# Designs tried in a protein design run: designed miniproteins, single chains, continued (4). Part 88

Each design is a single chain, and the fold is of that chain. pLDDT is the mean over its residues in the fold that is shown.

## One batch from the design tools (miniprotein)

Design m15049
Fold by ESMFold2-Fast:
Structure m15049 (fold): chain A 86 residues (1-86)
Amino acid sequence: SFDELTEELERMVKEGASLAELLQYLLRKLGVEVPEAPENASKEEIYELALKLLEKLGELISEKTGKELDEEHKKKMEEIAKEVAE
């Protein structure tokens, strides 16, 4: 459930999980296969994980709403992923 997901994320943060580890966990929960997060993830690696998460969430929203994501949505996702990786 959403509550179980948020409780696990809180536990991970309290235990010192990195941003890359949190993104990996969320992606795997959404059924996306990603490699093990490196101990010291680069900004590029964090960007790639954040972008994959946003794209997967966008696909799920599109599937549920019947609305296609346009190029403006894709550009916004890239901008958000860059901000997360900074």
Scores: mean pLDDT 79

Design m15050
Fold by ESMFold2-Fast:
Structure m15050 (fold): chain A 66 residues (1-66)
Amino acid sequence: TARHEALRAEAERLVAEARRLAEEGRTDQSVALYQEAGRLYLAGAPDIAEGVRAAAEVGREARQVA
């Protein structure tokens, strides 16, 4: 649905911004955006398994910036 597409698009935007902030050394802000992206992936998924997989991937990436 359009709602799921909008939430997923916002999650992808937050991941891109989190990566940029991590490269700038703004680790706390980067981690916060990854956490928000994970929440949006869970909310925006039409299937629970898909949402969990997307959120897990975001969580792994967040840990790499530490």
Scores: mean pLDDT 79

Design m15051
Fold by ESMFold2-Fast:
Structure m15051 (fold): chain A 74 residues (1-74)
Amino acid sequence: VPEETARRYKESGNRALELGLPDQAVEAYEKAIELLKKVREGDPEVYRNLAIAHEKAGRPDLAEEYRKKAEELE
């Protein structure tokens, strides 16, 4: 089920952020978003955490973009 697989990627991304691995977190969150888009579901927490990961990886423009995306999803 895409939603369950997306949840696993979200958890993987959260773990990577906790370990100080922002690039690995970005990769995991992007996979979660890819799967959620297929079922037309939004998860604002994934977008918020992806923004944090991009900021920690030194990509502030992308961080702002994903923060706005999270706000659009509530």
Scores: mean pLDDT 80

Design m15052
Fold by ESMFold2-Fast:
Structure m15052 (fold): chain A 87 residues (1-87)
Amino acid sequence: RPKVYLVYAESAKEENAKRMAERIEKEAGAEVEIIRLPGDEAEAARAAARLGEERRKAGEPLTVAVTVSEDEGENEAQALAAIAEIR
């Protein structure tokens, strides 16, 4: 079963992460885990990229890591990209 990590910075709203998680779970059937990190969105994006690579190397080959932003349009694009990568 594919697993998706939603990584969000303190500046982003938890509600945005929850909405993205619900969409990914419904459309891709993935297990979603939400991770809050300190710092800004750029730091969260770098952390998400590293997390995805490390988890894949550790035996989770279907792991996708996505960053949550303050922009709802960007969040929709990121959710659709994650769904497409899984499917």
Scores: mean pLDDT 74

Design m15053
Fold by ESMFold2-Fast:
Structure m15053 (fold): chain A 61 residues (1-61)
Amino acid sequence: SMEEKIEEVVKELLELREKSLATPESDKAALNAIKAEALAILQTLSEEEQREVAKRVREAL
């Protein structure tokens, strides 16, 4: 369902955020790879789904 898809994407993005925070600022290649992965996930979503995911990620922080 759409709800299950949104919940899974929110979980994945929060995990990528944690990985980014654990990555040294000097490791730009790793940080860029994490950013690219997050963007690729978001690009599979509609604009409406992206807004809902962004809202839930923000509320989870």
Scores: mean pLDDT 85

Design m15054
Fold by ESMFold2-Fast:
Structure m15054 (fold): chain A 88 residues (1-88)
Amino acid sequence: SFLEKARKELEQLGQELLQASSQLSDPQVQQQVQDLVNQIKSEFDLLSTAYLNRSGLSEEELKKWTQQKIEQLKQLLQQLRQQLQQQS
């Protein structure tokens, strides 16, 4: 299902972000990344529950939200990876 695909992609990006932030050795950046990943997971769980319970959330709205969050996480990951390259 699209939900399983979205969940897996968000989980993979979240894991990659946490790994990249840990390599920066900046506790403040690590906390900010952890908070963002946790917030997106929490929001995805709420939206997925609303969609499955037919609480007025459409598949289109859920897909739009997941696309926006995936793009946000990809941009942050690129930024963190660029910072890591500058430290090498």
Scores: mean pLDDT 84

Design m15055
Fold by ESMFold2-Fast:
Formats: structure tokens, sequence, C-alpha cells
Structure m15055 (fold): chain A 82 residues (1-82)
């Protein structure tokens, strides 16, 4: 299963890139296969992770959305599993 997380940073582009890279590392550890971060714009980032199974993918997506909504450095977050 693949997890795709797209978020918009309310902080600087540098901080946003740091957050995206940190999220990719965290996702790789939690979902088990691979993760990568990509900048779509100065403030919008996409993190894609390949999970070992659908349960890990769904848990990672839910965690990312809940974490992003409670983080004052994140203005919007969306996660999907495919």
Amino acid sequence: ATVTITFTSASTPEEGKYMADALALSLKDSVGKSAKAEALSENTFKVTAEAENDEKAKNAAKGAEEGGKSDDKISSVTAEVS
C-alpha cells in the first residue's frame, strides 16, 4: 500500500522542507519499505511512502493528518492510501 501526504507549511520554505524530510524518515521507519519527500512549491510538500501492509499505511495516514491539524506550523494537511 502507498501513503501520500500533502501538506502546506505555515512556516518558512526551509522549515517546510525540513519537516517534509523528517516526515519521510519517520514514515520509512513506521511503514517499513520506502519514503520520499518532494517540494511542490515553496510552502507545499508531498511525502510518498510504500508500506508493508494496508494497516500500517492507514495508521500512518491518520497519524499524519491528526498531527498536521494540531501543528501550528502546518496550515493544511491531506493524506490518502492507495
Scores: mean pLDDT 81

Design m15056
Fold by ESMFold2-Fast:
Structure m15056 (fold): chain A 70 residues (1-70)
Amino acid sequence: GKVVTFENLTLEEAERELTRLVVTEGATGESPLTLTDPATGEVISGTINEAMRAAREKGITVANVTVTLP
């Protein structure tokens, strides 16, 4: 599948871009996502639903996100 990366987005901006990929590219909440916090270097890997939830719970405000499309 195609890999798409967004850098230095707020979590709200990341959610908006991921929602666009769900509508236009066939992504789902189960699509693979890697999220990195550029301030700490922390990496969260999982699905879109899992990684975005974990980022919010950790208080991450700005992230780089890489998603794998079908």
Scores: mean pLDDT 85

Design m15057
Fold by ESMFold2-Fast:
Parts: C-alpha cells; structure tokens; sequence
Structure m15057 (fold): chain A 76 residues (1-76)
C-alpha cells in the first residue's frame, strides 16, 4: 500500500540521515558520502518497486541525495 511505501521510505531516509550526519561529525566524509549514495539508491529502488516511472524514481533519489548532502554538510 502507499502508506507502507511511505513508512519504508521514511525509515530508510531517517536511518541514512542519522548515519551520514554521525559520519560527517566524526570527520569521515568518505563514509558520509557512501551512506548518502546507498540511501538515495535504496529510495530510488523503493519507488521503482512501487510502480513509479524510472524518471520519478530518479527524481526521488536525487532529492534524497541533495537533502542528505545538505544535512551532512551542516553537521560537519
């Protein structure tokens, strides 16, 4: 269902945000980037599995990558 999809996306995004910001605070920028990349790809895949277009899934992943990158920079 759409509710289950949104809950899974929120969980993945929150976990990625926590890990990326913790890595950035510790000065591990390579780890922060890895977590950001993996989280964005996971969100993209969840959108694809839910039947969204490749374009919509790509946009969702790009938005997540941008938001997580900005959060990590603010945490560092």
Amino acid sequence: SMKELQEEINKVALEGLKEATEAAKNGDLKKAQQVIDETAERIKELYKQAGFSDEQAEQAGELARKELTEAAKAAA
Scores: mean pLDDT 85

Design m15058
Fold by ESMFold2-Fast:
Structure m15058 (fold): chain A 77 residues (1-77)
Amino acid sequence: SKLKELFERSLEAVEALINGDFDKAIELFREIFEEEGVELHITDETVERIKKGVEENPEELKEKLERIKKEAKEALE
């Protein structure tokens, strides 16, 4: 199922974000979007905004990401 594959790859990207591996997360999201025919032009400004958002509220963001990961897993099961 294409939907299941998208969810599994999205979980990998979310897991990379939770682990603080921003470059890996961005690359994984870019690959997913490119396969769907959407070209992601991620600017340095966008990368900086993402990093700053995580640095300002790392615990809150991690909690939100873990909830998204859990919901995605439940949708796959």
Scores: mean pLDDT 69

Design m15059
Fold by ESMFold2-Fast:
Structure m15059 (fold): chain A 78 residues (1-78)
Amino acid sequence: SLDAVIDSYVAHLIRESGLPASEARRQALRDYLRPRVRDLAELFELLAELAAPYRDPSKSLTEVYREIVEAIAREQGV
């Protein structure tokens, strides 16, 4: 599982670098995500495009994304 992979890497960082557990976990998450996010600009452009049809100036961006996620979940029966 993802948690098992992150926990193994956290244990490695604690042993090798002497980092506190909280710092080791932050670094493990950053290192895990870095190669999996090819381009942050492309990711943000995609998220902005997905939000565009649901944009309402009375709603926060977080609320717009929540509505999109809920709509997808309903379409997939979850």
Scores: mean pLDDT 62

Design m15060
Fold by ESMFold2-Fast:
Structure m15060 (fold): chain A 111 residues (1-111)
Amino acid sequence: SAEEEELRRQILELGVVESLIAMVATMSSSKNALELAEKSKEPLKNLDFDKVIEIILEVLKEEDEELKKKGEKGPLSEFRSKLSEEAKKAIEEVLKIIDERIEELKEQLAK
């Protein structure tokens, strides 16, 4: 059915976004990881994947611009920030929201 296909697509998209958010967070400053977490919460709850991707790209652009403007820093591939405890907790909360939405969609798909 069309409804089952849509639910499966949304589950897959949530899984992809979960992986992207986790990866981008490990490449980001604590400030930018916190911004990613806060801005992503509402779009994720609403399954607005286009908005989530937009936010991810904005955070990556901000990270690149900060590295270029704040001194003679190497390329992004050599830069890796350690996340603060606050930033880790914020990212973990967002990943939990994704997991909860996946379980809700799976429940709808099963029944």
Scores: mean pLDDT 77

Design m15061
Fold by ESMFold2-Fast:
Structure m15061 (fold): chain A 74 residues (1-74)
Amino acid sequence: MLSDEEKLELLEKELLALWLEIQEHGSAAQVARADAILAETGRRVRELLAAGDIKGAIEVVEEAIRELRAIKAE
């Protein structure tokens, strides 16, 4: 079983890998949307971690991964 901290680290790596793939292969519009999602996700994760809400941070990253996958599938 992964700790919440280990799960968050793996999810953040997956998020960055998806963002890099969109940067490499996506349209300008897809890149702009992905950049906005990454920036907002980073802000929310920092706020949640400062509050001690690791589970909330995980949920935010999982939602961002779903959004980036949807952009990539366009």
Scores: mean pLDDT 87

Design m15062
Fold by ESMFold2-Fast:
Structure m15062 (fold): chain A 93 residues (1-93)
Amino acid sequence: SLFNLKKEREEAKKLFDEIVKQLGPEGAEMVKKIDELRKEAVEAIKNGDFDRAAELNEQAGDVLAELYEKAGKTDLAEQIRKQAKENAENIRK
């Protein structure tokens, strides 16, 4: 249901915010790195460099997964890595 999707998104954001807060300055630095990698990926897409964009998106996913692993969320980290690889494959197509 639409209500269930909204609740799941709100819970996911809350968990992410709690993890970043828990890791303190290290968490904030990792978030900045993810944002920088995503910005570079967008620029690569604009330049028609889809292989570079895919690589950068996968790197951003790896940093995000490491953030969750540091918070003890190993299963979520594995899901994030899998999703990042799938997204990278889609960018290359």
Scores: mean pLDDT 83

Design m15063
Fold by ESMFold2-Fast:
Structure m15063 (fold): chain A 107 residues (1-107)
Amino acid sequence: MLELAKGYLEEVDKFSVEDALTFIIQLATEAINLVREHPDDPEAIEKARELVELARQIYEKVRDKLTPEQQKLVDELLKAVEEVIETFSEEAYRKARENLYKLEQYL
């Protein structure tokens, strides 16, 4: 996924908003899963941070093509995922999952 997302980032302007949102959702989901499965593994945590950074870069490139509601949901998702990586809290994880579900409804 990480290598595919990097390739996508270079050519994101050639793809639909739906494709960009799909990649953001996939990257966020993988980041959460890495932290949840391997909370004590520094390498897994570092990879999770890289996935979130790529999702943020994709978001920044397509931000002007998103509706205000979609922008708010992506902003909230990325903040929640960052909180999961920093705190490992069940509450942060729940918020991230809720935002992922809401974004999926717009695909």
Scores: mean pLDDT 81

Design m15064
Fold by ESMFold2-Fast:
Structure m15064 (fold): chain A 57 residues (1-57)
Amino acid sequence: SFAIEKVREAAEEIVKALGRKLSKAELNSNSTFLANLYGVSKEEVKKLLIEEEKKLF
């Protein structure tokens, strides 16, 4: 749960800081980075980033 909560927090901050939807390259690189950092699957990180995009855009 700690890892997932940290990923959610980071995903929200990234999307808000950009003020736009992530490019395909940004989605891939951020998903890989956070997955490796927190030991969460890249698929789950990507899902969380996309959910944060949907909340704001």
Scores: mean pLDDT 84

Design m15065
Fold by ESMFold2-Fast:
Structure m15065 (fold): chain A 90 residues (1-90)
Amino acid sequence: SSEIEKLLEEFRKELEKNKELSKDEFEEVLNKSIQKVADAAEKLSKEEQIELFKRLIEVLKEFKEEYPEYSEIIDEKIKKIEDLIKSLES
């Protein structure tokens, strides 16, 4: 989906723009960015929502490899997204 690609690209750009913030400030930006993706996802089909959130987890894993200082924060967000995917698949 072109909408999924657009949302993921905007998410990547927001994280990259904010990568040099303090840990607390980065967590705030990350939470807001995830919420923005979740809000936009509500207009997508269930199948597209699951695809979007699975791909969002992959983006977060890639970012964690490049910036291991954020790994704990990112791992917590990944777990929350995985729980959301399970809820959608039920």
Scores: mean pLDDT 86

Design m15066
Fold by ESMFold2-Fast:
Structure m15066 (fold): chain A 67 residues (1-67)
Amino acid sequence: SRMEEVRARRERIKAIMDELKNKLLSKEQIRELFEEMLALVPNAIVDDEQLEAKVEEIYARQLKKAG
């Protein structure tokens, strides 16, 4: 059903967000996960510059938590 599809999408987005928050990931892994998440969000429009800025931000946060 439509409700099952919406639930599955939300669960996958949550799983991706949890990985981005709790794992030490390379910039390439962060980019891949973020792009996967964007593909699941309706009407998500992000240009290449915004995507790279977000990857750098997430990576910098991971380094601060590790140091």
Scores: mean pLDDT 78

Design m15067
Fold by ESMFold2-Fast:
Structure m15067 (fold): chain A 71 residues (1-71)
Amino acid sequence: MLDRVLRLAEEVARRLGLSDEQRRDLFTAIRHADEEQRELLYRLLERYLRGDEEGLERDRREAEAHRRRVG
């Protein structure tokens, strides 16, 4: 699961134009997540790739907010 989640995260990061720092934070969160959280992240990231342009901006903001709460 981990490798698949990281692959999707990299694809999403490239499409959203995330900085190296933001991409690193996302990867770190995934690596520290439990299997259950990784499964949720995988599904969420897959949604990004299938999602409409309308949803992408909002989802990006929520991911950043979550990272700050945990950090």
Scores: mean pLDDT 71

Design m15068
Fold by ESMFold2-Fast:
Structure m15068 (fold): chain A 61 residues (1-61)
Amino acid sequence: EEIIKKANELMKEAGLDTTPLKRGDTGEKVRNLRLALYKKGITDVPGDLVFNDKLEELLKK
């Protein structure tokens, strides 16, 4: 899906782990995505370490 592709692109741009994300992933992969979003200036990222609907909504912006 396009949202998952966008998440992986953001992590690559930030120089983080290149392991592909998928829905329901937790832990370090999601932490890296959150860090990439913070680097883009997106600071309203959910505190959860889960790739969920909230993160998908942030990626749609």
Scores: mean pLDDT 64

Design m15069
Fold by ESMFold2-Fast:
Structure m15069 (fold): chain A 72 residues (1-72)
Amino acid sequence: EKEKEEELRRALLEEAGVPPELQEELLDLPLPDLAAHLYALENGLPREIVDALSRDSSEAVALLREHREKLA
C-alpha cells in the first residue's frame, strides 16, 4: 500500500539524516534498494531493520516506529 510504503521510506530517510534534496530522489527507489542504499551510508539504519525490510515490510514498519521513538 502506497501510504504504508511512503511512511517506511520517510522514516528511513529521516533516521539516516538524509538532506531533503536527496530524499526526493531516494523516495523513487524500491524499498529493498532504498534500504540497501541507506545501509551503505555513514548514518545507515541498523542491519536488523534493513533485513526486516527485505523480508517483511510490516515487521520493518514496527521496528522503524520503535527506533524512531527512541530517537525522539
Scores: mean pLDDT 61

Design m15070
Fold by ESMFold2-Fast:
Structure m15070 (fold): chain A 70 residues (1-70)
Amino acid sequence: SMDEMLAERVAQVASEAQERLQQRQAEIDRRLEAGEISVRQATIEKMRAMADAVAEEVARVQALKREAEA
């Protein structure tokens, strides 16, 4: 069905977003371990990374829905 195709594409977007978030979190953890940033700064950067990832996923899903309705 069209709903199944949309769900599959949404799952792909979510998977890609999760991979990018994991890469960003790993870099933040590396900088923390290297003493380049504080625990507080690492927490703030991780929260921002999560917020950015959610916003990007929402925008991409909305674009896919618009394409499916066109």
Scores: mean pLDDT 84

Design m15071
Fold by ESMFold2-Fast:
Structure m15071 (fold): chain A 88 residues (1-88)
Amino acid sequence: SSKIEKLLKEAEEAKEKKDYVKAAEIYVELAEELLKKNYDEALIFEAYKEAIKLYLKAKDPEKAKEVLEKFKEKFPNSEFIPELESLL
């Protein structure tokens, strides 16, 4: 998807500029786009994981928790939940 490729590029550019809040927001949008297009849970997990890590770098643990809760809402029995919780 051209949208997914564009989001990945924009997220990397935001990370290079150390705009961690912007990068985290783009990774959340990427995760939502991946979910909408029925991509594998593992890919959606990686996008949410990066968003959580970026919010923590931005010193916004409350936003990181919101991203974790969004993942748990969509995948309540996911094997990846303990890994995401360990970041917080």
Scores: mean pLDDT 90

Design m15072
Fold by ESMFold2-Fast:
Structure m15072 (fold): chain A 81 residues (1-81)
Amino acid sequence: SRAEELLRRAEELVQKVEPWLEEQQAKADAADPATYTPDAKTQEILAIQGEAYAAALKAKTELEEAEIALAAAEKILAVVE
């Protein structure tokens, strides 16, 4: 289906950025929570994830959810590259 195609594409893009996200999470985990400030790219990614999450809560079909996931993955990849 179209939804399955879009979800597969989103997963492929997420796999490309996963090592970078793991590195940023490791930095956050190692930092003092009281003084840790995420860098500009991390803040932008968190904003993209928040917007995607809010949109997904309003999605009525698997296709809409898949389109939201793909759009978010593409935006995150663009920030990382």
Scores: mean pLDDT 78

Design m15073
Fold by ESMFold2-Fast:
Structure m15073 (fold): chain A 94 residues (1-94)
Amino acid sequence: SSLVQKLQQIIQQLQQLAQQSGNPLIQEAAETLQAGLDRVLNGDLLGAIGQVIRLIGLQIDIERDDSIPVSLKQQALGLIEQGIKLLLELMRQQ
């Protein structure tokens, strides 16, 4: 679906930002969003909700991480927010 392709694109962009920043929280966000997508595609909506909760926690941790350059932080937070919205939309369509 179009939502799955958009989610995969966001995951790839988060992986690129993780490589640029060297920050493990951004890498964990990419992995958590991928896990959430996989759970929705397998019909595990409760597992997907758990991944959304983890992503919200990661947004807070990333926002508070002063070691991340401001531009990379803003990009990562924006991508995570978009990923959460798309994942919730995909769950609503299942």
Scores: mean pLDDT 90

Design m15074
Fold by ESMFold2-Fast:
Structure m15074 (fold): chain A 59 residues (1-59)
Amino acid sequence: SVDQFRTLILNNQDISRGLIRSASTDLLGQDLADQVMSRITSSQPNEIGVVMSRVSHQS
């Protein structure tokens, strides 16, 4: 679920981009995962929660 993905990101800030992409694809689907990854790679860790909140509103 999106909540599980949010928890994964917030608790594992050093997790690799590839692993985050795989998890988001499995939990959110390909199109939404692409959007999330684009935002995460351009955001600071403390902004990831905001990105995840916006994504969950679309689902």
Scores: mean pLDDT 57

Design m15075
Fold by ESMFold2-Fast:
Structure m15075 (fold): chain A 97 residues (1-97)
Amino acid sequence: SLEEIEKVPKEEIEKLANDPSLKDLRGYILAVANKLVGVEVMSEEEFKKFEEKVKKMNIPEKVIELLSWEVSKLVTNGEGEETKELFKKVVEDIKSL
């Protein structure tokens, strides 16, 4: 949940942001978030290739939520209602894979 995410230490978030094994997941989450706000950061072909890579990853739900929150804050340049709504949509799209 968002309340649990907001309580996570900054050091744990920074570790996930720099984990090389999560590079493809981070790239995919960023592309999903940007697409949901009407910005294309990769081609449809590249997007589908990243989606297939992420589908094969057994990523813990908490990691998906933490990275999705950080990306949503970056994309909206905020932490308000718009960011929270984007976060929900991003998490739903990633978990639906």
Scores: mean pLDDT 83

Design m15076
Fold by ESMFold2-Fast:
Structure m15076 (fold): chain A 106 residues (1-106)
Amino acid sequence: ATHVNAPSFTTTTVKIPASAAAANQTITVTTTLTVTLGGVNAPARISTATTATSLKTGEHGAAATVYSEGVGPTITVTATHTVTLYLKESAEETVEVSTGAVATIL
């Protein structure tokens, strides 16, 4: 199998009210990503991962990697991840969430 880096990233900004900031929050992120296999018309496995910049020092929100499959040369993937956000308490906060994809030709 050949690894193809798909430089497809989507950044979403999530605003969290101060009343929720005293606890870790979970958000569900659904992202559609388009992966090109460099003109290769072959089956590929797509792994998607979502991360968020958490506002607690040293903490980063992450979701488990989700796998899907399709046939190139262009594959559209819809990925749904649940991300845990690690928040500072007592403040309204804005968090950036990024979803990326990597393809492996089968």
Scores: mean pLDDT 66

Design m15077
Fold by ESMFold2-Fast:
Structure m15077 (fold): chain A 70 residues (1-70)
Amino acid sequence: SEEERQARAVAQLPDERLLGAADYLIQKAKEKGNEKALEHFERARQLIESGGDRLEAARHLVEAINLLKE
């Protein structure tokens, strides 16, 4: 429910901002060695770049951010 609320808020952001955030967070996931977070961020970037489901991309971003926070 809270994660879904966060994902809906993230899905409202412009593509340029979502891609910039995803690229930054991909680098952070690599630096931390968090492979699960990395996979989610890369999937989100792919969905945004392909014009796919924005809410699905946002859910991947929220999940990955939570994985990075531990």
Scores: mean pLDDT 83

Design m15078
Fold by ESMFold2-Fast:
Structure m15078 (fold): chain A 98 residues (1-98)
Amino acid sequence: NFQKGLEHFEQARRAAVQGDPKSAARHAAYGVRYLGQSGKNDVASKLLGTLSKQLGQLSKTDPRLKPLSDALKEASKLVGQGDVKGAEELLLAKAEEL
């Protein structure tokens, strides 16, 4: 499931760049799920933080990405604290709002 987690984070990045923040949030949530199942919380937290920064920069031209960037930052913090389920649920809830 580690590989599936990495694939979902790459799909999240592509969706965000293509202007699909809802799919980006959903893929990020699945990435968190699979990396958490693999015991790779450190990798998940780092990837969430990196994606948050990338989307934060993109939000200067596409403001729809700002709420997702903020949610990814909070999800990174939750995963870093061991709350993988909370991070997944936060990102899935954000996908419903987008």
Scores: mean pLDDT 88

Design m15079
Fold by ESMFold2-Fast:
Structure m15079 (fold): chain A 105 residues (1-105)
Amino acid sequence: MYLEKAIEYLEKAEEMIKATEDEEKAKAAAEEGEKIIKEEASKEIQAKYEELMKKAKSAAEKALAAAQGLAALAAEYLKKYLKEKGIPSMNEEEFLKWVKELEEK
C-alpha cells in the first residue's frame, strides 16, 4: 500500500541525513538513494534530483540530495494514499482544523 511506501522512503531519507556524519556512509547512502529515485520516482522528481546532484560537491551533499529525492517520493506516495482513502488534499492548517472537527463532532 502507498502508506507503507511513504513511511519506508521517509525512514530511508532520515538514515541518509544521519549518514552525512561519515564520508563512506554518505557515499553508500547516496548510491542507494539514487537507485531508488531512478527506479521509483516520477520524471519530475528525477529531474529535480539531477539538478541537486549537479550542485553537490561532497559525499555528504550528494547524500542530502538523495534524502531530498526520497522525501519527495515519500510525499508523492502519501498523497496517493490520501487520495485513495478519499481524504481531500489540504494544507496543514486545513488538515488540523478537519481533525479537530472530527474529534469534537
Scores: mean pLDDT 77

Design m15080
Fold by ESMFold2-Fast:
Structure m15080 (fold): chain A 100 residues (1-100)
Amino acid sequence: MEEARKKVEELLEEVRKLGEEASKLAEQAKKLEELAKKGDKDAEKKAKEAKEKLEQLLKEISEKTLEAVRIAAENLGPTVASAVGVRGVAETGEVLKALS
């Protein structure tokens, strides 16, 4: 139980850090898209690169969230697993809002 709880907390902390990084990158990508619309060819290329990196970060957030949910479901019960899943979805939601 204690080992599983620590592992879940570790994974959620990693998800939180990745969410912060992804949110900053999403904001930068949005600014680069605005510059690209004004005819900046360099900004267009950088926006594309930023979006590709953002997709990679979102995939990693999803994978770590699913692993945390799995560990919680197997060791801590469905209520904790549900709470863990909600936290992971919230991180992804904030990133998508920043990108939109």
Scores: mean pLDDT 81

Design m15081
Fold by ESMFold2-Fast:
Structure m15081 (fold): chain A 70 residues (1-70)
Amino acid sequence: MTDEELEAYREEIYNFIYSIVKDKEKAEELTERVLERARAEADQYDGSRSFRDWLYEIALEEVVEYKEKE
């Protein structure tokens, strides 16, 4: 996985998070967390699902955690 490959998903992940959170600043913060987690956990991705689906799972986990703390 390359940084360019991750950046290609930034807008898509941001739009997904924003559709749930409805706050631009928080959606940006959560998007950065998703990309940071993807970089940190890149070696755990085994290709058993699409890379997009894996990123969406990380994004959903970050959104759920954020909502639980509010």
Scores: mean pLDDT 78

Design m15082
Fold by ESMFold2-Fast:
Structure m15082 (fold): chain A 66 residues (1-66)
Amino acid sequence: VEEKAEEAKRYIDEAAQAGSGEVARQNLLKAGELGEEILSDPNATEEQKRIAEKALNLKKAVEAAL
């Protein structure tokens, strides 16, 4: 779970540094997928769930924009 939270955070950071909207979008989608896995894990800490919720919200925003 810790590794997935760190990976999701990394994808969010890479999206922020991306010089292309498409690259940013792909990174946010990957972060969101990891966020869904973290939120479904009953052993996830509150801090890990916070990272996961941020990632999932960013993924939902990207999907809503189509």
Scores: mean pLDDT 76

Design m15083
Fold by ESMFold2-Fast:
Structure m15083 (fold): chain A 60 residues (1-60)
Amino acid sequence: VVKEDIEVDGITFTVTIDGDQLTIEASEPPTPEQLAQAQRLADYLFYRIQLLAKLEELLE
């Protein structure tokens, strides 16, 4: 389980990744643009975690 806070234009988004499930919670109501940006960052984080898991298996 990975939990990360990301900030977009003064709004804090809490991203929780549990296996293949991704949840995003905003500290206050975001605009559609802010939500879209947070979703893109969360997708990047998810893919990075998958790549890091494979890299750790290879290096350890």
Scores: mean pLDDT 76

